# Designs tried in a protein design run: designed miniproteins, single chains, continued (4). Part 48

Each design is a single chain, and the fold is of that chain. pLDDT is the mean over its residues in the fold that is shown.

## One batch from the design tools (miniprotein)

Design m13646
Fold by ESMFold2-Fast:
Structure m13646 (fold): chain A 87 residues (1-87)
Amino acid sequence: MEVEEKIREAVKKYNPDGKLEFTPEEAIKILQDLGVSKEEAEELIKKYSNGRKTLNLPLLANIVAEKFGIDPSTALRAIAKALKELK
């Protein structure tokens, strides 16, 4: 069910400029909008960002895929489609 649609809407909401890099704050808000608790989202982003200032598309896609049990390529495609729709 509509996990890809929820991913696209969350990405458009927190990255409306269509940037290819996400801040940890933007990534946390995307995860929360998808139903992840604030505490769990912060822990996941800290674990995967490893002190980096931004997360690229594949890294964010892998975090979403792990949390929701979907294929990483499906998550990546949904994020990329959201950014393309923002033009």
Scores: mean pLDDT 80

Design m13647
Fold by ESMFold2-Fast:
Structure m13647 (fold): chain A 91 residues (1-91)
Amino acid sequence: NEEKVLEILKEIREKIAKGELEKVYVYVPYLGTELTVINAFMVLVYEGAPKEEIEKAKELVKKHFGLSDEEIKTIEEVVKKAMKEEEERAR
């Protein structure tokens, strides 16, 4: 459900804009770059990173944004679907 993921991302963005959440960056060794915590999680899922790297990013998202396991799972499923659709179009 892409609409649910967009709603979650919009809520996070609005809370940051209101000063209710701090915008934090994390260095991601697997990607060799700094990303916002939520973007790090989404990119690691999209790139098919090892499960251990994805789980670390999930923990940071939970701790920083207070997202539920259900919300995190929804984001992961939407990103995995987008990745698979792009791979199928490339073949």
Scores: mean pLDDT 74

Design m13648
Fold by ESMFold2-Fast:
Structure m13648 (fold): chain A 85 residues (1-85)
Amino acid sequence: KRKELEEKLKELVEYVKETFTDEEKLAFVAASTYDYALSLGTASEKAKELYPKYLEIYKKNKELKELSEEAKKLIDELLEIEKKE
């Protein structure tokens, strides 16, 4: 199922790239990955400052928020598969 999850993530990312503006794409990336950056201690002070602005963008765009949550879920499932191998 790893290849299926990778393909779903790829399709989701390509859809975001083709459908949304550059600012919305940045919001998607920030929202999808910020928790990992925080947990790894790699979130810069700049990223911590900008994250609330990206949250405001996808509060206004429900589809972008839902896509961000789906991407996060797919990444989490891929990480769990890696741990089992």
Scores: mean pLDDT 70

Design m13649
Fold by ESMFold2-Fast:
Structure m13649 (fold): chain A 65 residues (1-65)
Amino acid sequence: MDEERKELAEKMEDFLLKLGLPKELAEAVRKTIFTDAKDLTVEQLKIFINSVLENLDNPDLTAPK
């Protein structure tokens, strides 16, 4: 569903911009999720989102990977 992928892509782009990443990089991630990541499942995209949210919920002094 392109609607779900678009929403996930927009959320990731917005989140990356809030982290201070360059717009070019954020746009590349959005395009990858929406177009190039068509081979990836929504489940995989959800894992990426959850990983980011987990970092916000349980921040570590050491940078997460």
Scores: mean pLDDT 63

Design m13650
Fold by ESMFold2-Fast:
Structure m13650 (fold): chain A 94 residues (1-94)
Amino acid sequence: SEEELVEKMIKEAEKAKEELLKVAEQTASTQSPEDFARSAAGLLALFERDVEEMIAEAKKKLSEEHYKKLEEKLRELFEELRRQIDALVAQAKA
């Protein structure tokens, strides 16, 4: 069903976010603050591309109602990752 597909895509995005955050945390502990800020920007850009690709795919496969729900949740996940990575960048500069 469309609802099951939405739930599956959200879980996939949540897992990708968690994996990227783990990479960011490990990178923060091993790089200079300047190098980490650059790496952090790259990780955010990767997740943004994945989110935009998922949104584009969903728009073709889902009804408007289910597509909008998925888009909202995926953008919320991106903002959450951005805040978490921004916090790591701030900690690295401290």
Scores: mean pLDDT 86

Design m13651
Fold by ESMFold2-Fast:
Structure m13651 (fold): chain A 58 residues (1-58)
Amino acid sequence: SLVDEASEELIKLGEEHGMPDIGKFAARALREHADQLSDEQIRRVRDNVIDSFNRFAE
């Protein structure tokens, strides 16, 4: 599913940038709210988190 794909992406990015706890936290938050979000909103949240994460992770 889109939620599973997005969650896995966030976890992987966290591991790749040496911040696995942040990646797991973001993935968990996305999964917890997935039933309240459309596919477009899930993609937007994922993209915003990735952008913020990349800035933070240097």
Scores: mean pLDDT 75

Design m13652
Fold by ESMFold2-Fast:
Structure m13652 (fold): chain A 93 residues (1-93)
Amino acid sequence: MHAREAVRLLFEEPERREEAREHLERARAELEALARALGLPPEEQRRLRGIALARAVLEVLRKNPDLSEEERAELERVEAAVEAELARLRAAL
């Protein structure tokens, strides 16, 4: 999960930003290759990239012990929405 590692590095180890960029670039290339193999139109390719980045960000944010109860509830709602959107895209394929 290159996107997850990239987000982790940016938040936990900002001095390793160049490594985070390499992981993000690799994740993007893998998603673009998958989208091309599936014959997805450009709008759906952009949506797939957005979903992957959102999931990576959510995984990093969930690890923050300083999150309020309200912020955790919002993260759970966003996480559910992201998974629902991914399931919808998979069903459309």
Scores: mean pLDDT 64

Design m13653
Fold by ESMFold2-Fast:
Structure m13653 (fold): chain A 79 residues (1-79)
Amino acid sequence: GLALLDELLALARQLPDAEISATLVAALQAAREAAEYVERNGISIEEIPQELLDQIQALQDAVDARREELRAQLAAVRA
């Protein structure tokens, strides 16, 4: 739910690497907007605005590119 995304956003902002932190925060904010849109409108993922889906996809691609670095930093923040 939205509360979990807000918690993950707080954790992402604590990441040591500013670029990884910014990338993950942007990805989680896009996911939160999508989740909020679904909750507010009661719609399926297929009805989410294409603009928001494109933003999420671009951010997922950016996160994937930094996956190993992100994994190590998330482990450090969660410990």
Scores: mean pLDDT 68

Design m13654
Fold by ESMFold2-Fast:
Order: structure tokens, then C-alpha cells, then sequence
Structure m13654 (fold): chain A 87 residues (1-87)
């Protein structure tokens, strides 16, 4: 299945070098996680895997200040709200 990101999600994906009209959900998830890693938002110390979303574009997508990289169901659900299924 292919998804078209909305404007906010598309901006995030472009910052990690993804400039297509449609993506698989796996490509979107990987792009978003790479964006968080490139911005230094992923904790590697006290709370490994926690993403600090406060004041970020990604925080606007999730509507939260924090999320864990292992919560794939929550990540996918938020990204689906910012994408359109196109096949």
C-alpha cells in the first residue's frame, strides 16, 4: 500500500532526503525516525528510545511531547492521520 504524506509530514521527510509523492508506511516510519535521530531527539542514556518531541514539527504530528521508538502501533496510527492511502 502507498500513502501520500500531508504538507507537515512531507516537510519532515524532505529534510531526510525523501522527495517522492507516495511512500509505503514502512518508508514513512523509517524517515520520521531518521529525522528524530538526525535532530538528536532520541535518548540514548536514562530513557533509551524515547523521542523528545517538544517544540518540534514531529511533535505537531504526534500531538505529544514524548513518544518511544518501540511504540510502533502509536507511531503508525499518528502517521496514518497525516497521510492519504492512494495505492
Amino acid sequence: KLYRPDELLSEILKEVGLDKETYTMEEIINGVLKWAEDKGLIDTGDEPGVINLSGTKLGEIFGKDRINTVDLEEIEAALLKHSTLVE
Scores: mean pLDDT 79

Design m13655
Fold by ESMFold2-Fast:
Structure m13655 (fold): chain A 62 residues (1-62)
Amino acid sequence: PVVKSKTFNSKEEAIEWLKTLRYPVIVTTDKDPVGVRLNNEAEAEAFVSTLSFPVTLYYAEI
């Protein structure tokens, strides 16, 4: 899949974006290159809750 990037300034911005994704999705950040697989919106919301903002996410929908 094509890897895309998006920068978020707030948790709220990221949470709204998560609702638009097709799952599963692989995500990395500019601060941590280790990718995580998110299988659904609930997993993605839990992941976002651990992040500091602003953050750039690199992602690919599988």
Scores: mean pLDDT 80

Design m13656
Fold by ESMFold2-Fast:
Structure m13656 (fold): chain A 96 residues (1-96)
Amino acid sequence: AMDAARKAAEAAEKGNLTEASVYAGQAWRDGGPKAGLGMGSIAATASGGFGELGVKYARQAMEAAARGDPEKAMEYGRKANEVSGGGLPAPAPPGP
């Protein structure tokens, strides 16, 4: 799941949105929001084959999560999901 989400982000960042959507589907099915705020954002961004804007938001969400800023990670996740046209649910919050 984590590996699939990471590969989806890498593919999306390189502009290979078809491959990114395949990996995002695997990540969402196996881990999705359970993998963390950033991973949910990655899955949301990649699943619809979006352009650079969606990829940018997903990357910013990952960076915020890595920095220990779940609030910004969630905000960027919402933006990535909006770019996806709302096809995926919003990233789950880290709370129980």
Scores: mean pLDDT 54

Design m13657
Fold by ESMFold2-Fast:
Structure m13657 (fold): chain A 100 residues (1-100)
Amino acid sequence: MSAEELLREAARLAMEVLRAAEADPRTSQEDLNLILAAAVLIQEALRLVRSDPEAARRYLEEARRLLEQAYKRLRDTNPAIAEKVRELLELVERALELLE
């Protein structure tokens, strides 16, 4: 799978995670903001992956950091959303490996 294909899957999963988090009353506004910020960064990385892979990599490194923070916060409060965030983290990490 190419970095672009992984990022397309990550972008789709990010929107699924965001919708699931928005629908779940256990998700705080801070948790939603972390997921939303990561989703935006993944979309920007996808936009830039062919034209500016270095910029795409920097956006993905920040998205990974935000997703790690969201995962730690959600592990105890909302394990179902935390598991989806973990899957998203794995896709982001695989995309980062292909960009280096």
Scores: mean pLDDT 88

Design m13658
Fold by ESMFold2-Fast:
Structure m13658 (fold): chain A 87 residues (1-87)
Amino acid sequence: SEALRRNQIRGAFFMLEYEALLSPEQQAALRRRMRETLTEEELRELERLREEARRRRDEILEEIESDPEKKERYEKLLELARAEAEA
């Protein structure tokens, strides 16, 4: 369902933000576990969701320049993501 895919996108988006703050060894371990746990089809779907999330980020960043409410929400989400990653 669309809701399930959006949840997977959110999860993958959060994991990508978190991965950037992890050590190289931890990043490698997470990617290895995903390859071992997921099928090739699921891995391809996850990569598409990651790409889609990156495309949405670019669109959102462009909109933020013209929408102050979206800018405030984005900055708040960035703070929350950083706090969660450091927790």
Scores: mean pLDDT 55

Design m13659
Fold by ESMFold2-Fast:
Structure m13659 (fold): chain A 87 residues (1-87)
Amino acid sequence: MEEIKKLKEELIKEIRKKLKEKGVSEEQIEMILYLIEKIIEEMIENGVSLEDFKKAIKEMKENLDEVIESLKEMNEEQWKQFKEALK
């Protein structure tokens, strides 16, 4: 459990740093991080193994730049949906 929490915190920190470096707005950064946290929480609640979790985090880190670019290109409808989910 502690290992999973540590990996989650490290991933969130890396993503936040990369988004800030790429000039993404704070509102968009918080929405992106909220989605990532929800995905991670769902994996934990569904009983993901430590090995599978490490694999998912590694793949996310390796594709971080591509993931960030994809998220930055989200349309107005997708951003509206995420804002409603955040509330």
Scores: mean pLDDT 72

Design m13660
Fold by ESMFold2-Fast:
Structure m13660 (fold): chain A 83 residues (1-83)
Amino acid sequence: MKELILIFANLLIEISELLDKELAEKLIEIADSLKENVDDLEKNIKLIEKAIELFKEAGMADSGIESVEKLLETLKKALEQQK
């Protein structure tokens, strides 16, 4: 799980370079929070959901968001298995 969170956080940083300054700053903040809280699965799920909302606000196509939504589903299943 940590590897997936770190990969996603680094992906957010790369995507931020393609966006306007305001959206870039918000994505970098989410990426930093993911890295700082890599062991907090519940918090990471919420941070990824927030990143998906920002991608939709940025006008990213649904097909581009699908892989991120798949990651989110994987993390939610992992959280349920920790019960």
Scores: mean pLDDT 76

Design m13661
Fold by ESMFold2-Fast:
Structure m13661 (fold): chain A 85 residues (1-85)
Amino acid sequence: SKEEILKNMDRLEEELKREVERAKEKHPEYREELDKRWEEYLRESEEIKERIEREEDPLEISKLALRWMALHVELLLFIRQIEKE
């Protein structure tokens, strides 16, 4: 359901926030970059979630969820790159 999709997004976002905070703690030289990327992610994430909440077409909801996952993965990959340094 749409409600389950949004709930799962919120859960994954909380997990990502913990990843960002851990990365900032371990790599303080990236703190400012991580803060900026998190703020940009959060802005776009909220826009997508609001669009999902008002959308009734299952196909369009799926496309929005996929777009959201792309944003989520992009930030996560940046964190993983920092962790390898």
Scores: mean pLDDT 88

Design m13662
Fold by ESMFold2-Fast:
Structure m13662 (fold): chain A 92 residues (1-92)
Amino acid sequence: MSLEEVRELLEKKMAETIEEELAILRREAPEKAEEAAPLVERAAELHKEAHLAKYEGREEEAARLEREAKRLAAEVAELVEPELAEEARAAV
């Protein structure tokens, strides 16, 4: 599979993931959803960049980007579900 094909698939998946996650957050925690929105978008972008970096053989950069994405995901969890945030932090 070409790098261009991977990028296109990842961008589509990123957009779908952001839309789905924000829809769930707005349904379950509308007040927190607006605070979490930019973090959700940034985490998804970092996951995409990490996957692309790994595909290009940049393993160290991919690992760094993935750790940053997990930290942002933990911040989202802390805003919406503090109990889940503790578990997410343990994964970082």
Scores: mean pLDDT 76

Design m13663
Fold by ESMFold2-Fast:
Structure m13663 (fold): chain A 62 residues (1-62)
Amino acid sequence: MEAVEEAARMAEAAARANPEWSDEEKRRAARVIAVNLHDRRGLPEELLPAIERAAVEAALAV
């Protein structure tokens, strides 16, 4: 699975599980998910912005 798609799905699931979250809380959670996934997979630093963007967009869409 591409890391971008995985981060987006994880962020969406987290937002769905926490309907009380504000947009700021969704963005914060999505960034944490993206950073943790990026670190765990040992990906190049250059990929982090794309993974973060995808996670944030997915969380905000909930």
Scores: mean pLDDT 84

Design m13664
Fold by ESMFold2-Fast:
Structure m13664 (fold): chain A 104 residues (1-104)
Amino acid sequence: MVEKGREALKNKDYEAAIEAYEAHAKSLEPAAKAGDAKAQEELGDAYYNIGVARANAGDYEGAIEAYEKAIEWYKKANELEPSEKIEEKIKAAEERIELIKKEM
């Protein structure tokens, strides 16, 4: 699923990328909700990539929503297993939201 999403983004097939990352997010959700920190981080990564695809497709509102979900899951993962890398991911998603809001 993740490889298909990455390939679709590279090829500018944003609809295929969104579908692939949404399927991946759905598969991670039970473990993430059960408190698996790694699943929470990966769910955040999936939503971040959905945000990237939506922004590139011109869906700025949907992109912001996806980045906000990414931040929510990264924060949950960081509360369970604090990580500099997760803090950087949160900051990157926040910066993406700020850039999009300037275009809206």
Scores: mean pLDDT 85

Design m13665
Fold by ESMFold2-Fast:
Structure m13665 (fold): chain A 59 residues (1-59)
Amino acid sequence: GSPRERGEEYLARAREAGAAGDREAADKYGTMSVTYYAESGDEEAKERAAAEGREASLA
């Protein structure tokens, strides 16, 4: 898929991992989501994914 689609896929995986309490997987997938959103040029989605990852790391 496109970089945006991959960003969405990894963001969904990060959310699922976070909900399951798997911080390592959530951090990994969150980082991949941010990277793919950056490649797509979607700055809003990139910033949202990065902020969500930081919040998950604090919980």
Scores: mean pLDDT 78

Design m13666
Fold by ESMFold2-Fast:
Structure m13666 (fold): chain A 86 residues (1-86)
Amino acid sequence: DTELVSRQVGTAIRVVGTGTQSLLALRKAGASKKDIEEVEKLMEEGNELGKKAVASKDKKEADEYIKKADEVAKKIEELTKKVLEK
């Protein structure tokens, strides 16, 4: 299913892209090791959810993993914003 594959790929790109941009911003701002490690942990969680979404052959199951991965990406953005705003 081309539509499902596009969504799975889009989710993986979003998690990796968001995490990479967050780490770059945090490093530029001189964020603590703890804050950087929290983003790295969230990136690993999002990556695992993305892998489960891609591995799922059922659209409903894939949709649930995609939603969970998107929520992890949001957590990365929120954590990054909170650290940068202090």
Scores: mean pLDDT 78

Design m13667
Fold by ESMFold2-Fast:
Structure m13667 (fold): chain A 57 residues (1-57)
Amino acid sequence: SREELVEAAKRAIKSGLDNGHPAEVIAKAVKNGLIESGVSAEEAEEIVKEALKELGL
């Protein structure tokens, strides 16, 4: 579901930040991963935006 994808994106972003990667770089990587898994580019962008918003980024 979209909610499950948002939660997965949040975990991936947190992990990337903990490893010292800039938020912009991690957001792009997570978006690309979603697209590779079959999510449309538009949906992947909205999922990443929602994840960032929920993280206060």
Scores: mean pLDDT 85

Design m13668
Fold by ESMFold2-Fast:
Structure m13668 (fold): chain A 82 residues (1-82)
Amino acid sequence: AAEIEAAAARAQEAARAGDIAGVLAALRALADAAAPYLSPEELATLYTAAAIRVVGHLFEGDVEGAVRAVEDTARRLIELAA
């Protein structure tokens, strides 16, 4: 759980900075932290969906939406790990 929370915090900071490459790297770290709880196919699907949603909000200038998308993804992963 702590590793998922740490990766999510990095993704939220990158999103606030408008750092697309940093967001993608942090979302990949979030997926890697969730690897024990999900299949490789589920991880790829979740990473892709999260990346599209977060990057989409950033391209629209919606930093709050991008941060919420990261938070929602992390919350789902923490619930699956419980």
Scores: mean pLDDT 80

Design m13669
Fold by ESMFold2-Fast:
Structure m13669 (fold): chain A 100 residues (1-100)
Amino acid sequence: SPKVKAGFEARKLILDTVIELEEGVKNGASTEELIKIFEEGAEKIFEILKPYLSEEKLEKLKELYKEALEKMKTASPEEILEIAIEFYHEVEDIFAEELE
């Protein structure tokens, strides 16, 4: 099913993005580079999910994304990782209800 495949691909992108952020923090990446990784990961996940989620769920994801970015403006590298993990956990909870 295309819907099931989208859920799988979104989970894989979440995992890959979190791993990239963890490696970035470990290697002393700047807050700007970490935020860029987060933004690029989130954009790819939104593109995969967009055809399969209701407008209400998409609006909720956009709200969570905006809140995460606002928190990241004053965060340390380690805090950016924590904010990203929390955001992606909420994203997965939202699409699991719709894609399974």
Scores: mean pLDDT 87

Design m13670
Fold by ESMFold2-Fast:
Structure m13670 (fold): chain A 98 residues (1-98)
Amino acid sequence: MSEEELKELYEITLKQLTEYFKKHLNLSEEEAEKAAKKVLRALFEEVKKQKNLEEFEETLERLLEGPLADLSEELKENLKKLMKGAFENPEVFAKLLE
């Protein structure tokens, strides 16, 4: 995944996750975006702990079938692609979270 593709996917995923929290938790746009960024930061911390992509993908699948099971299939797929991009380009992804 290119840096530009990773940035675009980050922006789409952040927006989708923000809308999810607005609808399900009755949060303001600002609070929902903070919650969305907190989730993305937590997932990125898991990426940094993993020795390889396969172990990380197994952890992500467990989260998407467990605590994040209620997310739409489109949002789950975007999260999988985004986190794979973060694993491949961690420095770029860290900058996007700023």
Scores: mean pLDDT 79

Design m13671
Fold by ESMFold2-Fast:
Structure m13671 (fold): chain A 71 residues (1-71)
Amino acid sequence: MAQAQAEADRVLAEADAEVKKLIGELNRYLNENPDLTLDEVTELSVKTGERIKAILDEARARAQELLAQAQ
C-alpha cells in the first residue's frame, strides 16, 4: 500500500532533517564558543551523537511499524 510507504518515507525524511539541524546547531555553537576545551567539545559531540542515534532508531522503528501494519 503506497500510503504506508509514503508515511514511512516521511518519518525517515523528518528524522534526517532533524539530524541535519542538530549537526548544524552543534557546529554553530562550536563556532560561537571558540574557547571550549577539548573535553567540553568531546562531551557535546558524544551527547549530540547519542541524540542523533535515538532519533534515527526511533524513526526506523516507527517506519517498520507503519509498514508492518499496512494491510
Scores: mean pLDDT 82

Design m13672
Fold by ESMFold2-Fast:
Structure m13672 (fold): chain A 106 residues (1-106)
Amino acid sequence: AEDYRKAAGEALELLTKNVKLKYMSAGGALVFFADVVRNGGKVPTFGNTTEAEAYAQLAYFAAEMSKVSEHADLWKKLATEYLKKAEELGYNGVFVKRAKEILDKF
């Protein structure tokens, strides 16, 4: 819970300063992150987006945050946790691949 709160606060600050993160997170990633924190790290289902896809998108977002954050290890931890959950739910699509590519470089 504390790790998620810290990550959410940092995401809000960095998202205002980084155009790439704004583009990737346009349309509610910070609201989504706040919901994850409020629900004790559980990801809600979004309409036609599967739970697995939602976790994969969060993993990709967290991996991108690790590239610009002073708390890179926290974001890598979150990205790894979300990746594991996405893969456990059977998603192996583009967001999983992109998150892994970032984590492998860092």
Scores: mean pLDDT 64

Design m13673
Fold by ESMFold2-Fast:
Structure m13673 (fold): chain A 64 residues (1-64)
Amino acid sequence: RDVGALTERLRQALEDLRAELPDIERISVSGRVVRTPRGGPQLVWTIEGVGPDGTRLVRELRLA
């Protein structure tokens, strides 16, 4: 299902983020639809991880 596919993509992105910052204390995920003249609307997910030292890591995931 589409929801399952999105969940799997997000999970992979989170795993990549945790691999780079293993002791993530806080994770936030937000989605936004961006309009493009070519290809129509695109869904952009912003994943932000915050470590115990206050280190911030941001990852963007684009879906057509």
Scores: mean pLDDT 72

Design m13674
Fold by ESMFold2-Fast:
Structure m13674 (fold): chain A 80 residues (1-80)
Amino acid sequence: ELKEKALEHIDRAIEAFRAAGVTEAVRHLQRAKEALEKGDYEAAVLHLNEAKQHARRGGATEAVEHIDEALKAIEELLKS
């Protein structure tokens, strides 16, 4: 459901970062996945926003879009 959807978008963002050569951001996305799997949604949001800053600086627009979709799914989880 929403958690699996967020995890899938994080994986797609990692792939987009690797394709764009913005590898420093991958670490933040891996931390976001770990936090999300543990149910720490606040930590997941923090790490996703750190990755998004790297994406904007590196011009990895596909990664930004996937991060935004992951954030949207986590925000819905926080409302549940």
Scores: mean pLDDT 82

Design m13675
Fold by ESMFold2-Fast:
Structure m13675 (fold): chain A 59 residues (1-59)
Amino acid sequence: GREEALRKLLSLGLSERQAEGAVEAFLENEVTTRVVLADLRRHHGEAAAEEVRRLAESI
């Protein structure tokens, strides 16, 4: 759920504001979700982005 997604994002080194912004993007639509996931893949790698993607599906 939302709490697990927030904890995972924080564990990757995102600030509280960045993590909350990412979760709001996941709730808004598929386009905003893809943009956030692409940014996570670029900076934190495929495995981290895939974990966050699975958590986003449970929000």
Scores: mean pLDDT 82

Design m13676
Fold by ESMFold2-Fast:
Structure m13676 (fold): chain A 91 residues (1-91)
Amino acid sequence: MLSVQQFPDGSVQVTATLELEDPSHVAVFTVRTSNGKILAKAVQAPVATGTFTLDPSEQVSSVSVTGEVRDASGELLASYEFPTVEVKRPP
């Protein structure tokens, strides 16, 4: 699941969730912004949720999110590409 919420102050919250078959696995979320910024977070939980906050000053027009599932040794087991989401700006 992917959720992108824009707040009245112009901040943007990106939340990505992956349900893991094995709770020993690690989900690695990567957010790429339209201005070239890359943010990453690793989460180990049966329902792995990564939350990212983008400040109004970042001038982001879109975000793309990927999720990777890795085992305890760091081996890549699966990768997921979420749809690109546009950030709406007021006129």
Scores: mean pLDDT 76

Design m13677
Fold by ESMFold2-Fast:
Structure m13677 (fold): chain A 68 residues (1-68)
Amino acid sequence: SAEEVLEKKKEEIDKIIEEEKAKHPNQPAVMAYEVYKRVAEIQATIKDPEVRRELGEYASEKIDEVLA
């Protein structure tokens, strides 16, 4: 289902954020750029435009939380 795909991709985004935070602990702008790049690659594989949009919003929200 779309909900199952969304939840699995959100888990992937959480892991991407953790990885990029570890790679760039003192460069928040670089971390955010690399996360957005990797999320865009995931979004490119998603056929459902609503799932794609929700994943983008989720990533943006999580990055804002990390940068706050």
Scores: mean pLDDT 85

Design m13678
Fold by ESMFold2-Fast:
Structure m13678 (fold): chain A 75 residues (1-75)
Amino acid sequence: SQAEIDAIVRETNQRIREVNLEGEKEIKKVRDKAKADPNYTLEQLKEEINKVSKKTREKIDEILAEGDARVAAAA
């Protein structure tokens, strides 16, 4: 039903927002750690931020794939 599809879309969008917010919090922690440690290099900062961004993207891709499958099943 359209109502079921609309609910899946809303839930999927909410999960994506939560994953993005968690990723932003983790990047903030990495930046704060870098500021506190005078031996923390820019290369290490870039690498740690890239790891967080990659994990965030992979989680979003999984949520989108699950959402697509649920929409297909409800159609």
Scores: mean pLDDT 89

Design m13679
Fold by ESMFold2-Fast:
Structure m13679 (fold): chain A 102 residues (1-102)
Amino acid sequence: MSAPEVLVSYLSPAVEGEENTLVNFVSNQNPPEITVTWLKNGVPVSDVTITPLGRGTSTGLYFQVSYLKIVPKSSDTYQFSVSSPALSSPQVVTFTKSGSSG
């Protein structure tokens, strides 16, 4: 089994008040079962677009991208809960306008 790696980034350089896309990239996963839950300020987000599961041709490991159109605000906190059979408990990553931690 391979535990997932989680990366969170803005699609474009972050400017407060300007529309952007927040991207969550989960990679290096095996088996292919991945569940990603998005929270904004502790509230579940329903409008997240999740791409079909992909597979790395060189590694054989699975990846999945999810994204949300947002307007960056320094007061907003996003959390990502990633669950997989390779994890004993969900991995939680926190992202703010200043950067990500997890």
Scores: mean pLDDT 76

